# Designs tried in a protein design run: designed miniproteins, single chains. Part 111

Each design is a single chain, and the fold is of that chain. pLDDT is the mean over its residues in the fold that is shown.

## One batch from the design tools (miniprotein)

Design m3855
Fold by ESMFold2-Fast:
Structure m3855 (fold): chain A 61 residues (1-61)
Amino acid sequence: QAQQLNQQGNQYRDQGNLDKAIQLYSQAASLGDRQAVRNLMATLHEQGRDDEVARLSAQLA
């Protein structure tokens, strides 16, 4: 379930649809998928949203 959402996020990221990828990774991360958390942070960084990466990292530490 969470892994499936992460996989869908990967597909959208590969297509260059970073907004949709972030949405799907966020859903997978909220369900406990650790891979989705990493992918979410990487995708936010790709969009230049480094403040959100820092905030998310602080909550997960």
Scores: mean pLDDT 80

Design m3856
Fold by ESMFold2-Fast:
Structure m3856 (fold): chain A 128 residues (1-128)
Amino acid sequence: HMTPAEKVKRVIDITSKRILEEIKARLKAKGYSDEHIERVLKKVQEAIDELRKKILEAIENGDLSVDTLVKIYKEVLEKINADPSLTPEEKELIALAIGTIVYEVGFLLDPSKLVELQNKILKVYKEL
């Protein structure tokens, strides 16, 4: 059967595809150009790729916990918030996208800690 790393990778890939399709649909509904939508989706994908890398590294080190997931979320979000090329709308979309992925990974690992994880994610989001 699949390793924990393979299971986490699948959950990230499935969740990412869904989020990107949802963002694309919402931006089209708002009347944004295809060029603008493609630019936004690329920036969201770059943030997801960095998050994915950090989560997989934590699994390889045996360090994946609620606190580690929150730390990774904060590190990626701080980098995004510091990027002057990103608009406030793009920063919010990326924060929601990576937060959703962290939540789904947390659910896969330990559903009993999901409320704790959600509260910690929301706290980080509000403080940045």
Scores: mean pLDDT 84

Design m3857
Fold by ESMFold2-Fast:
Structure m3857 (fold): chain A 70 residues (1-70)
Amino acid sequence: PPLPEFAYRPVVVTVGDEKKEFPSALEAQKEVLKLQDQGETDIKVTDVETGEVLPADEWLARFAREYAEH
Protein backbone atom coordinates (compact mmCIF):
# COMPACT_ATOMS: atom_id res chain seq x y z
CA PRO A 1 0.00 0.00 0.00
CA PRO A 2 1.15 3.60 -0.62
CA LEU A 3 2.66 5.67 2.18
CA PRO A 4 1.00 8.87 3.50
CA GLU A 5 1.68 11.95 1.33
CA PHE A 6 3.98 13.59 3.89
CA ALA A 7 6.40 10.62 3.61
CA TYR A 8 7.18 11.73 0.04
CA ARG A 9 7.66 15.44 0.84
CA PRO A 10 11.15 17.01 0.85
CA VAL A 11 12.70 17.91 4.21
CA VAL A 12 15.93 19.44 5.54
CA VAL A 13 17.72 17.78 8.46
CA THR A 14 19.88 20.13 10.56
CA VAL A 15 22.58 18.93 12.98
CA GLY A 16 24.31 21.89 14.59
CA ASP A 17 25.49 24.04 11.66
CA GLU A 18 25.20 21.23 9.07
CA LYS A 19 22.16 21.04 6.78
CA LYS A 20 21.26 18.14 4.50
CA GLU A 21 18.28 18.14 2.13
CA PHE A 22 16.36 14.93 1.50
CA PRO A 23 13.92 14.38 -1.39
CA SER A 24 11.45 12.67 0.98
CA ALA A 25 10.65 12.40 4.69
CA LEU A 26 11.03 8.61 4.34
CA GLU A 27 14.71 8.96 3.34
CA ALA A 28 15.24 11.60 6.06
CA GLN A 29 13.81 9.24 8.71
CA LYS A 30 16.59 6.70 7.98
CA GLU A 31 19.26 9.40 8.42
CA VAL A 32 17.70 10.85 11.61
CA LEU A 33 17.54 7.39 13.23
CA LYS A 34 21.18 6.76 12.22
CA LEU A 35 22.27 10.12 13.69
CA GLN A 36 20.46 9.37 16.97
CA ASP A 37 22.17 5.94 17.12
CA GLN A 38 25.51 7.76 16.70
CA GLY A 39 24.79 9.99 19.72
CA GLU A 40 23.68 13.18 17.95
CA THR A 41 21.18 15.04 20.16
CA ASP A 42 20.73 18.44 18.44
CA ILE A 43 18.80 17.29 15.35
CA LYS A 44 16.00 19.34 13.75
CA VAL A 45 13.82 18.56 10.74
CA THR A 46 12.27 21.25 8.50
CA ASP A 47 9.37 20.50 6.15
CA VAL A 48 10.24 22.39 2.95
CA GLU A 49 6.59 22.77 1.82
CA THR A 50 5.13 24.05 5.13
CA GLY A 51 8.25 25.59 6.75
CA GLU A 52 7.52 23.72 10.01
CA VAL A 53 10.60 22.95 12.14
CA LEU A 54 10.50 20.14 14.68
CA PRO A 55 13.07 18.55 17.01
CA ALA A 56 13.96 15.06 15.78
CA ASP A 57 12.09 13.28 18.60
CA GLU A 58 8.85 15.19 17.92
CA TRP A 59 9.20 14.75 14.15
CA LEU A 60 9.81 10.99 14.50
CA ALA A 61 6.78 10.69 16.81
CA ARG A 62 4.58 12.45 14.22
CA PHE A 63 6.04 10.28 11.43
CA ALA A 64 5.29 7.10 13.41
CA ARG A 65 1.75 8.26 14.26
CA GLU A 66 0.88 9.13 10.64
CA TYR A 67 2.40 5.87 9.39
CA ALA A 68 0.53 3.76 12.00
CA GLU A 69 -2.79 5.53 11.30
CA HIS A 70 -2.47 4.81 7.58
Scores: mean pLDDT 77

Design m3858
Fold by ESMFold2-Fast:
Structure m3858 (fold): chain A 78 residues (1-78)
Amino acid sequence: VDKEKLDEVQRGSRSSEENRKLFAELAKERGEFEEIKKLIEKLAKENKEEAEELLERYRLLSYEGLEEEKARREELEA
């Protein structure tokens, strides 16, 4: 289910390389990511549908960033 939504979001984005850069940029601001999540939860009170879509995007980007960081660490330690 989440994978299908991910594909739809990625298809909306023309270039996969731009998504990679977005993941790296979000990884740089990881400290503020958690505060953004809290802000989205407050927005859910007024507009649940929009807040849920934004939360899914942040969750996806955060997951991808963590996975890439793990791969980088393993490559460096190998």
Scores: mean pLDDT 55

Design m3859
Fold by ESMFold2-Fast:
Structure m3859 (fold): chain A 94 residues (1-94)
Amino acid sequence: SSEIEKLREELRELLEEILEKLEELDPNHTDPQVARFVELLKGMIEGLSDPSVVLSDAWLQQYIAALEGAARRYPELRELLLRAAELLRKIQAM
């Protein structure tokens, strides 16, 4: 549906903003936890950017948990991360 396509686009843009802010926090990739989360965000962006990729319940649940967990680890990004998790929950409810 056009509504799910719009939510995917909004989420992708938000994840790209989060990724940019994480690169600012550790531009030399010295923190392995930040580096791992950057890889996870890139994977989410790739999945959202490909309209042929089906967003399964398992995929959505995994990334919701990851974003909510990251919101506890990165208080400076908490609002953005929780907003991204909420967008995933809206996609899941459709």
Scores: mean pLDDT 83

Design m3860
Fold by ESMFold2-Fast:
Order: C-alpha cells, then structure tokens, then sequence
Structure m3860 (fold): chain A 84 residues (1-84)
C-alpha cells in the first residue's frame, strides 16, 4: 500500500529532522562554550579561577559536541532511509 509506505517515510523524515535540529543546537551550544572559554583565557591568562571556569566550559562543550554529533549521525541515517 503506497499510503502506508508514504506514512513510514514521513515518520522517518520527521524523526530524522528532529534529531538533526536537536544535534545541531547542541553543537552550536558547544561552539559558544568553547568561544567563551577562549575569551576568558585571552582576557585573564594568569588567573587560576578564570582557567578553572574555562576548563569547566570546555568540558561541558566537549560533552555537548559529542552528544550533538551522535544525534546528527542518527538523524542523517533516518533521513537517508526516508529518501530511499
């Protein structure tokens, strides 16, 4: 049934798009955290407190990037299935 096949493809496309948007948002948030960490270190290079804050931002940025990249990869697979 063409209608049932179309419905399955629409569901995969929806899920794939949602994962790409979520993953892209997380990668964007990671990039902001890295940029803020770099700015802090540039303005306060010899401040141990600033170094600790920058390290926390970078750690959170790495976590968000890893999660975001995983979601993007999953979303791309679902979209590829929907477009097959």
Amino acid sequence: DAAAEAAKKAELKKKGTELLLEGGSLVGLADIRFAVADLILRRHPDDPEAQAEAERLREKGRELREKGEKLIAEGQKLLDEALA
Scores: mean pLDDT 89

Design m3861
Fold by ESMFold2-Fast:
Structure m3861 (fold): chain A 82 residues (1-82)
Amino acid sequence: SALEEVKERLERLREKAKKELEELIKEGKIEEAKLLLEITIGLIRIITGVANVAYPELAEEIREAEERVIEELEKFYKELLE
């Protein structure tokens, strides 16, 4: 389904970003990690924005998936800085 495709794309983007964030933080590249997080959130918003135009009937479910992935990434980033 269209919703499953959107969720799968967001999941792949999240997984890739988590790995790259861990590597950057481990190397002490904190500013680069923050920039990567901001770019990734921007890409998530673009993907869900396009999906909302294509599938307006799924807008609520797409928004919930967007918010969940962004919150998980922001939480993960904060935990890496501990």
Scores: mean pLDDT 88

Design m3862
Fold by ESMFold2-Fast:
Structure m3862 (fold): chain A 60 residues (1-60)
Amino acid sequence: TPIQRLDQILQTSIQQIQKETQERVKKETDPKKREMIQEIGDGLIESLQTLTDWTKKLLQ
């Protein structure tokens, strides 16, 4: 179904964002910048989840 496809895309995107965020954090030496990078990564994941949930609610 379109909803199942949307969930698959979301999970793939989350995994990619997590990987890139972790790699950036690993390369950063400043603890405050590491926190900021993690917050950005977390915020992107939350935004994708929110947009996906909103789309599902409109289609239900």
Scores: mean pLDDT 81

Design m3863
Fold by ESMFold2-Fast:
Structure m3863 (fold): chain A 83 residues (1-83)
Amino acid sequence: MDERRERGRRLISEAETAAKNGDTERAYELGREVGRLTAQGDGETTYEAMNTIGRLLSSPDPSVQEAARALQRGFNEGFREGL
C-alpha cells in the first residue's frame, strides 16, 4: 500500500481537527508538513488538502477561519520548502 498517501491523509485529518478547535499554531505546523509532503509529487493529497482548507475557510466560526488561514499559510510555506 502507498504509505505516503496514508500519512498525508492522517496529517490532513489532524490539521482539520486542529483548525476546527481553533488551534492556530498547530494548524500552521501541520499545514507545513502537509505542504512539504504534497510538493514531493502527491497530487491526490494536494487536492484533498486544498479542499479541506477551502471548507474550513468557509466556516461561520471566526476562530476556525483564523486557524484555517494559518493552515493555508503553513501549507503554502511547506510546499515551497518541499520543492
Scores: mean pLDDT 81

Design m3864
Fold by ESMFold2-Fast:
Structure m3864 (fold): chain A 61 residues (1-61)
Amino acid sequence: MSFEEELELAAKYFESQGQLELAERIREIKKEAVRNKWSRSEALRKFLLALEEHEREQAAA
């Protein structure tokens, strides 16, 4: 499975869990990765940062 497909599956998963903001962030990372020709590792790093930000937001709320 390509990293683009992996990101889309992750976005759909979080969308099904009601995590709409996180799902949108993941889709934005996918779009940026395609447009800016990011490597798989850079796209993964951005994805992990988005997860960390989401966890921080949940802890702060």
Scores: mean pLDDT 78

Design m3865
Fold by ESMFold2-Fast:
Structure m3865 (fold): chain A 65 residues (1-65)
Amino acid sequence: GENDHGAIGGQAGSLTLYDLGLEPSLRGVIAGALGGYEMAKNNPNASEEEVGRAGAEAAIEEETS
């Protein structure tokens, strides 16, 4: 469901921040969830990989902007 896209984005964001040696903040996780949700809303045929990537990019942008 739509809630799954937010969870995928948040999880991908957290994992990406850990891989970069950064501690994920709640703000970064929320940004990731929103990014994943927005990708799925704008592209209903988006794969889990595309949703995760959008979430990861949103989380990185929030933490590094």
Scores: mean pLDDT 71

Design m3866
Fold by ESMFold2-Fast:
Structure m3866 (fold): chain A 58 residues (1-58)
Amino acid sequence: SSMTVLEFLKSQVPDLPDVLARSIILKAAKLPSPETPASSLSEEQRQAMVELARALSG
């Protein structure tokens, strides 16, 4: 509730570019907004996005 999915991804992958984070959220996870609360997502969705972000960030 206090943290967006965008902030959550950046907290897990500090060097993740904003453009790439938004692409993961909107295209891969198909969420309506980067401002979607991280707490509204399932644990599996959060883990999948973090794994994808790490893979794409190199």
Scores: mean pLDDT 82

Design m3867
Fold by ESMFold2-Fast:
Structure m3867 (fold): chain A 82 residues (1-82)
Amino acid sequence: MVLSPEMQELLARFHELLRRFMELRAAGKRPSPAERAEFVAVLTQLLEAMRKELPEADFAAFAAELAALLRTHFPDVPLPAL
C-alpha cells in the first residue's frame, strides 16, 4: 500500500513521539503537558487521515490495536473519540 506523503509524515511524527514517551517512562519520568497535547493532536490527525484512506475494516482493526496499546502503556493520556 502506498501511503500519502501527509500520512507518512503523521506516522513518522507519531512514532517519534511514542519513542520519546517510552524513553521517558523507562527513566521514571512523565511527559510534560505540552508533549501530551502534541501527542493527542498528532494521534487525532493520524486517525482522521486513516479513517479517510483505509477501508472500514482495516481502520477498525488499526484503531482497536492502537487503543489497546495506549491503554496498556499510556493510561493517563486522553484518547480521542474513535
Scores: mean pLDDT 73

Design m3868
Fold by ESMFold2-Fast:
Structure m3868 (fold): chain A 87 residues (1-87)
Amino acid sequence: MSDREELQEVIETEGERAAEGLERRAEELLRRAEESKDPAVAEALRALAEALRRLAEAIRAGDVEAALAAAEEARAEGERLVAAVRA
């Protein structure tokens, strides 16, 4: 099964619930960014939160291509956050 097929199924069956989950996760990441004393970690947390919000918007819009692009951005920002925390 492709990432496209998985995202399309999520949009059809659970789109609103999935978008709400991503938005709650983004809010939690922004809260952690405000509490962070490390500017690199704070910036990475905000970047990941923005990527998750874009993914939620794409899912609500039913835009599979936008959702795929946003999911790739979220993955990359997650990797940057891990690197920032380890530095």
Scores: mean pLDDT 81

Design m3869
Fold by ESMFold2-Fast:
Structure m3869 (fold): chain A 87 residues (1-87)
Amino acid sequence: ISRETKLAILDALLLSPVRFPLTASDLRRIAREVGVSTSTFKEVLREFFEIPDDVPATAKAIADYINKLAREGKLLEWLDRYRELRA
């Protein structure tokens, strides 16, 4: 997966006016808007957020995990990583 594709996915998720909590439908919609497969989209999110292997590779489980990070105030740490990745 190219750096440009990874950044497009992360831009759509983190810079777009997405409302929490995220749903599986939100992730599928964002994948379509970016023009990537849901499989590619999920892979990029798993790598970026360091989602544990015990979390299922479903859109719902990934959305639930990101929502947990947001509720725990940890999402800001990943926003800093995103800014660093973009530099």
Scores: mean pLDDT 76

Design m3870
Fold by ESMFold2-Fast:
Structure m3870 (fold): chain A 78 residues (1-78)
Amino acid sequence: MSNLQKVLEGLYSLNKDPRVIVEVIKKHFEPADEPLSEEDKKTLESFFGFELSEEEQRKFKHLIDDPSLVEVLKKLLE
């Protein structure tokens, strides 16, 4: 919960189109070995307003496992 919350707060602060954020993550981040939990998936899909693919879910899992990657994402979106 805490790491997911930090990621969501970071994403909200970017003030970018959610679809653009997802595309940048899909292109530049490596997928995690583990999938997102159903609860984390539901929370992220609710935040973005659309469903995430399996590839997108694994890449968001990596971001949740290491929330410092939000700073890397910010630089990629500038």
Scores: mean pLDDT 80

Design m3871
Fold by ESMFold2-Fast:
Structure m3871 (fold): chain A 91 residues (1-91)
Amino acid sequence: MVLKPEQKKVVEDTALALHIIAGEVTEEDLEEIERLLGKEVAERVRKLSEEMRKEVADGTKKANLEKIFKLQDELAPIAVAFVKKREEEMK
């Protein structure tokens, strides 16, 4: 089964939003965020994502859930704005 390009884009946009919220952004994701939302927003996402990874990257350390949730609260509105901008390009 091959998804239609429009359906594939919705799945990809949803996956990217979830990656942003989880702090799991790639360099390609950051380039796309910079293109749609600007360099300052992309740099903020990079820093927040690095802080998220530092809290969870070492399985021997107890993750600070309060800090993780605060970082997710800061990333969530950016993820929403990113998806909206990608949807606008398809209209």
Scores: mean pLDDT 71

Design m3872
Fold by ESMFold2-Fast:
Structure m3872 (fold): chain A 110 residues (1-110)
Amino acid sequence: MEELEKIRKLLEEAESYLLKTQKAIDDGNYEEAIKNAQKLLETLEEMKKVAKSPRIKKLIDQLIETVKGLIEAIKNKDKEKAYSLLTQAKDLLGKIWIEIQIEENLLKEK
């Protein structure tokens, strides 16, 4: 339970950095976009260290790879690819959020 609450807090921080990365791309501020995407990556690595669920860990790993791709797209100023990867990252964050809710509900039903 407490581990899922820690992951939830990190997930909220990750979502904040993802939104800041998107805004920086929209503003054409690629240096700020890279900085926020790197902070997002650090938050995800921390989240992976506290996660015990193999399913949550797998989703975090997929998101880490997506964010690494996002950083490279931003460095290359490939706005279309960056936007596509932002959408994938948002979807993966949503899947992690759903998985947390499922695991919490299973613990409450026992």
Scores: mean pLDDT 85

Design m3873
Fold by ESMFold2-Fast:
Formats: C-alpha cells, structure tokens, sequence
Structure m3873 (fold): chain A 99 residues (1-99)
C-alpha cells in the first residue's frame, strides 16, 4: 500500500505540472500581445479541470491507503493544483476581456 501511494503521489505531481503548463502558456500568450480565441481558452480550462479532477481522485486514494505523512503530502499537492487552476481561470477571464 505505501508503495502504491508513492505512485499515486507521483501522479498528482504530474497533474499539478499539467495545470501549471496550461497557466504558463496562457500567461505567455497575453504577455506577448497574442490574444487567445475562446475555443483555445476553453481547451486550456478543460484540460486543467481534468487534471485537477484526477489529482482529487489520487489524493483520495492516498488518504485511504497511505501513511499519515503521504496523506499530508497529498493535501499539499492538491492545494497547489487548486491554486494553479484558480490562477488559470483568472488569466482566462482577463484574456477574454482583452479580445
């Protein structure tokens, strides 16, 4: 179980990284003066939502089967993913207001 929980934590790190990449991509486009169309923004948000949902499911499994330390790490990773997703939503809103 502890080893399986380590694999789940690794999955959560990859999901958080995916959300962060989407946020960087959107921020970079705005910074370079390139306004993304609504369909592209919706795709970024959809991909980030799927990654956040996967991170939530992985965190739930770690909390059931992992050690107390692993459960704490899962909460920290999930909180990071949520913060990144909220930042992406704000960037998307700002990008839409510029278009």
Amino acid sequence: MDKESQELLRGMILEEASITVQAIGMASSVTTGYVLDKDTIDRYLDEARKSLKEAEELAKEVKKNGTEEQAKKAEELLEGARISYEALKELAKKNLELG
Scores: mean pLDDT 77

Design m3874
Fold by ESMFold2-Fast:
Structure m3874 (fold): chain A 90 residues (1-90)
Amino acid sequence: SMFDEEVVRRTEEKVRELARDSVSEEQAEFAGRLAGALVRIGLTQGEESFDQAAKLMRSRLLSLGVPEEVVDKVLELTKEMAKKALEEKE
């Protein structure tokens, strides 16, 4: 839906902005894209699928050398974005 795509876009932008102060631009863009995908999963498949995807996202970001502190902040922001969007839908 247009609503889901707008939430995904905002999440990608906010996560990229958050990460770019602490990691490379390529890592920040990748984190943003993963966060957007995670939010889309939460909005379309629900909380259980979101939680599983979040674990995979965490592992991928750590494997790319993103610091754990940054990964935790990115995941928390992504979770907040998904929660707010779900509250706006229902």
Scores: mean pLDDT 84

Design m3875
Fold by ESMFold2-Fast:
Parts: structure tokens; sequence; C-alpha cells
Structure m3875 (fold): chain A 66 residues (1-66)
């Protein structure tokens, strides 16, 4: 599932992996799935430091919008 992928990337500190999944997470029709995935990313950001969230967002834009 997308939640399992997000958990795996978050545990590994994989910014690029999370960045690639971010558009799918934000467009998921299930509100609970979106909230769980974003919560996992937030907790990873809290552990990795302030640059983590910024880097995920920036790379998501670079990967999905040239």
Amino acid sequence: SIIDQVQQYAQNGDVDGIARLLPQILRDPNQSVRQQALSIIRQAADQQGPDFSRDVYRRSLQINTP
C-alpha cells in the first residue's frame, strides 16, 4: 500500500522516495490514507530536522514539474 511505501521511505530518510509519492498521497480519495501518510512524513521531518520537509517538497516539484 502507499502507507507501507511512505513508512519505508520515512524510516530510511529517503527524501526522493517520499517526494515521488507526495502527488499520489495528496490526490488519494481516502482522507484517512492522506492523513496517515502526511503524519508519517511529519514525524520523519521532526526526527530528521528542519531541512527534511523543505527538501521533500522542493524535490517533489522538481520530479513532477520540470
Scores: mean pLDDT 77

Design m3876
Fold by ESMFold2-Fast:
Structure m3876 (fold): chain A 81 residues (1-81)
Amino acid sequence: SLSPEELIAGLEQFAEQLRAAAAKEKNPKIKEQLLEVAELLEKAIDHIRKDPNDTKGFNELMEEIEEKLREAAELAREEAA
């Protein structure tokens, strides 16, 4: 099973990867979406640290992250077309 510490480490790594991707991104709308996802990941990390038993609040944040990441992926596909 994934420990809370391992989960936090994974989310921190993902946020850093998204910030690095945003720094290289030329499309300002895609850049903004990637930065918003990184900020939501940081909010999810803070949520785990403050209230590790609030699974509902955590799941709501993860759903928002998934939607924003899907939007960024669609924008990237439109740019490639």
Scores: mean pLDDT 83

Design m3877
Fold by ESMFold2-Fast:
Structure m3877 (fold): chain A 104 residues (1-104)
Amino acid sequence: MSYEEAKEFAYKTLEEVAGIKYEDLSPEAQKELDRRLGAISSIPIPELARIGILVTLGDVLAKEGHKEAAIKLYEEALRYADETGFKLSPEDIELIKKKIEELK
């Protein structure tokens, strides 16, 4: 996916799932998100790129203290993989589940 497509997906998902706008993030969170989106946009598999964006949004929100919003985004990543039939490795699934449990 292109960097612009990655940004549009990320910003829309941030607002629709988390109820948070990009402008509401700290400058540090904005920089980290933009950096990770740049890396993710180079992934040639769209399903993997979108899962990567969802996990990245969760990570950024968790670091900012938006624990409930972060959990929703991690759960959305697992749901997206299941619905699309994209096979995440057992290690990746356990990593995402661990991120959710650490925020409870």
Scores: mean pLDDT 85

Design m3878
Fold by ESMFold2-Fast:
Structure m3878 (fold): chain A 62 residues (1-62)
Amino acid sequence: MVQLREVVRLVGTYPGYPPATFEMTITRSGDTVRVEDLRLADGIPEGVDAELTVEYEYELAP
């Protein structure tokens, strides 16, 4: 299996939380994606710890 680490930026919207931009390091193994390092890049919610788990499968063309 090939492992690939990449940094992804995305806007997170959670119930009860303001929209925030997250930056995370994602490790891919086959068709499985695992979040290695999640940090809030912008829009820090005060007194609240935001958690985000991402799991997806991406098929490369063709």
Scores: mean pLDDT 52

Design m3879
Fold by ESMFold2-Fast:
Structure m3879 (fold): chain A 93 residues (1-93)
Amino acid sequence: GQSFIDQVLQQIRQLLEQGDRQAALELADQALRQLPDKDQYEFVERAVELALEFGETDLALEIVKLGLRYSEDRENILKFIGLALRLIGEQLD
């Protein structure tokens, strides 16, 4: 069967195809609240890639902010900061 992360990302893709950015962000929020710390970075990274596929850079930044809000792992926090800086850098180029 598909993993929880794969199922949630498929649902986010469908919401983005419908143009429902708010529902996509809310689903990402609900998923992060349920994920253990070890799985949070993979989910955020894949969700950010998906948002960028749809040209939704602001949504990608909001998803990284959710990862920062819900993670207690120092390594994950540093990875999320790096991801946010990369996204901001791409907007300035």
Scores: mean pLDDT 84

Design m3880
Fold by ESMFold2-Fast:
Structure m3880 (fold): chain A 94 residues (1-94)
Amino acid sequence: SALEEAIAKGEAALAEGPERAREGLAAYIRGLREGVARLAAGEDPRALFEENSALAREYGLRVLADPDDREAYLEGAYHAGIAEAAYIALEEAA
């Protein structure tokens, strides 16, 4: 599936990518996996996408205000991963 391909691509990039990006990419992959689990549990893909896109934006604004806010950076990446999983599910349903 497109979700399995996205996760595999992310894991390959994590294995070969620069150390500096590793934590953010790992958080994003955790988000993708959580999104897959929540969709499998029957959560609505549109609601999941809207909620997690809003959260990713909120955390992104915190990082913009304070680039040293590691918690906001990792939480933003995680919620972006959930939103991406939901987005792929919406595209596959269309």
Scores: mean pLDDT 83

Design m3881
Fold by ESMFold2-Fast:
Structure m3881 (fold): chain A 78 residues (1-78)
Amino acid sequence: KEALEEQGHELIKKGQELEKQKKYEEAAEKYKQASKAYEEAGNPVMSLRALAVAYRVAGDEEKAKEYEEKALKKEDEL
């Protein structure tokens, strides 16, 4: 569990570095990988947040808003 969350955090950092370099497609892929790591770690809120960021940097504003809303609802129900 903890190792998977660490993997998720590392993937978020790599995505942020790629985003600073304006490599948005590669950054989105790192955020999607982070989402999977968080989901496997049993952290659904962070998984949904990572997906929202992935869609946002990929230019899919509609899906980004959808997953951001899902993350907020999941956080409220936990």
Scores: mean pLDDT 83

Design m3882
Fold by ESMFold2-Fast:
Structure m3882 (fold): chain A 77 residues (1-77)
Amino acid sequence: QDLLDEILRLIGEAAAREPVPAEMKPLLVKFVNAVMEGKYDEAIKYARELADKAEAMGHPVLAETARRILELVEEKK
């Protein structure tokens, strides 16, 4: 619960500063679902994909947020 709440807060803050691109929304949905289901290895994979893709596409806020989320999920695992 606490992990999911913190992750959702971080995503919401990032989206308020920089809109999430439509092409990245499916990865974000997969990531949130993985966290909700306790599938932390899958969540780590999706967070890495989000960070890499966001950086490559020039979305620094989303890339930074994805890296921070990755750290939180790795600690919980």
Scores: mean pLDDT 79

Design m3883
Fold by ESMFold2-Fast:
Structure m3883 (fold): chain A 72 residues (1-72)
Amino acid sequence: MSEEVKERYDRVLAMAQRLHPDLARALEEKRELILSAPEVHALNFLDAVEQLLRDGRWDDALALVRAIGRPF
């Protein structure tokens, strides 16, 4: 797994655990799918989730995470 993706994932997960427990749970469920994705796609995805969390758009962040079906 990319170290950069793992560090970004851990940061976003920690933020979700503080702000929205259901989102944190969804991120944990999708962990292996996110971490096995190509680095650019995983980083862009995690950045999008982090931005939605920072903007208070938690339902949008949750929907985005739940939409992951498989690695891309």
Scores: mean pLDDT 81

Design m3884
Fold by ESMFold2-Fast:
Structure m3884 (fold): chain A 83 residues (1-83)
Amino acid sequence: SAAEEEAKRKATHEEIMAILDKQIELARKNGDEETVKKLQEIKAEIDRLYEAGSSPEELRKKYDELMEQLVQEMLEKFRAQLG
């Protein structure tokens, strides 16, 4: 039903937001202001997609894509600091 699909969308959005909030808190505790900013930008993009009517699958895919990009950027910076 439409109500079941909306409930699933809301649950997926709430789950992603909770994960991002925990990641932001950890980054703040570690003094990593750049990661905090990037996680806040990811949070804003997921909120935008949710408001635009994106499916649970689209929300998860976008979260995964943005988090992979963040991880790759952090690995490149780490490599630059070591070499």
Scores: mean pLDDT 87

Design m3885
Fold by ESMFold2-Fast:
Order: C-alpha cells, then structure tokens, then sequence
Structure m3885 (fold): chain A 72 residues (1-72)
C-alpha cells in the first residue's frame, strides 16, 4: 500500500534475539544469509499483518537492519 513504516537500526545481539523471538510466534520465512557485502531478508507473517526485515552487511562486516511493516 502507499503507507509504509521504515526504520534503520543497528541491532545488538540481545535486541536482535528479542525481535526474532517475538516474531517467531507467527509464520516466518527466511531467505539469504548475512555475509560481508551481502543482504538477507526475513518475512514475518502473523494474524495482524506482515513485517519485512532486510539485513544489509557492508564490506567491513557491519550490519544494519531496515524494517518495513504494514499496520492498520
């Protein structure tokens, strides 16, 4: 849809685990791998909507996560 919520954050191990744990209660599809210079995408489907998270890793091994969610 035309409304999209987007954010970019650097996830610590604990914050990443908490997010993954919460979203794992729904239906989850995972594609790709986190690798230097690569990207991976995870799609979390739940009864209340869909959340797409893209993890981009730079050549120096630093990762940033961008999320896109649909919420009414």
Amino acid sequence: GPRTSVGTITLSGRAALELARTMSEGEVTREGTAAPGGSATAVFRGPRGTLTVTLDTDADGRSTATYTGTSD
Scores: mean pLDDT 57

Design m3886
Fold by ESMFold2-Fast:
Structure m3886 (fold): chain A 91 residues (1-91)
Amino acid sequence: GRESRRLAQEAIRLARQARRTGDPRLATRAGELAVQAGITAQRTGDREGAQLALEAARLAIEAGRDVGDRRAIRRGRMGIRIAQIAIQQNQ
């Protein structure tokens, strides 16, 4: 539903802000929101939300690499796995 897409869009926004500002806390938060977006998409059967969550997770990894935040990279990798499962389980 709308919630998974909202969470994914916020994660994308924070990941981009982290890369512009160099703030690792924003990168970590982007990764956390990407994971939440993926879980929500999986539970609600929202394939578009799952695809956005996958993009958000990838951007969180790139932000984590750019700002040196290992937590963002770890959360982003988890988010990719969850989003891929959600995409496969949806119609």
Scores: mean pLDDT 88

Design m3887
Fold by ESMFold2-Fast:
Structure m3887 (fold): chain A 89 residues (1-89)
Amino acid sequence: MELKEEVRNLLKGIFPEEELEEAKKEVSEEDLEKAREALEKLQLPTDEKSVLYTAYIMKKFNLSVEEFLKAVIEVETEEGIELIKKGVE
């Protein structure tokens, strides 16, 4: 799955079970703390699934907090533009 698809899933509150299971195996406590920081800066939910999935995304794509914030903003911008193009208000 591409970075943008992972970010779209996070924003929609969709957490693929396969990716959550992989995250549990590969993510460290430091990765989880970094993910919480990113979610807090974005004012997104910091529940266990959101933090775990965010940590997985950041680790998989080797993203800093700042790089992850940029990726989220880019996806939100693209989703907004796509909705306008499809004639959805």
Scores: mean pLDDT 77

Design m3888
Fold by ESMFold2-Fast:
Structure m3888 (fold): chain A 71 residues (1-71)
Amino acid sequence: SAAATHLAQARAYLDKAEKALKEGNVDESAKYLRQAADHIQAALDAGAPEAELAPVLQRYKKLHEEVVKKR
């Protein structure tokens, strides 16, 4: 489904954002977080289940907080 595709892309971008942040590349991490946010929104619009969306949103919020603290 479209929702499943967008959730998979959101997870992939969150993985990239986490790696970039661990390597000290804050700007690259922020770029990947923007792409993850776009796919999270698209998954929501496509009717993604709350059970799958909640952990993705939780990862996003945690990484976003870490990026903001380093800017």
Scores: mean pLDDT 87

Design m3889
Fold by ESMFold2-Fast:
Structure m3889 (fold): chain A 80 residues (1-80)
Amino acid sequence: GLAEMRRLLAEMKRLHDYLKANPDTPEEEREEILRRMLELFNEIARLADELDTPEARRILQEAGDLLAETSELVERLKKE
């Protein structure tokens, strides 16, 4: 339920914070982290659809924003 969604979001936040703190992370590891973030987001999206509550939608929105920010960060680091 909501507790699982919050756990998954916390994992996404840890991965995002790691990339921000470690901009020199190797490309292969950055791509693996982004893939894991997408997997976590897809799980949150499924749970949000099943729960259909305002709180679940808020967690989904936060997860989506975080995934977008992480994707932009990974793409920027690859182009530098």
Scores: mean pLDDT 85

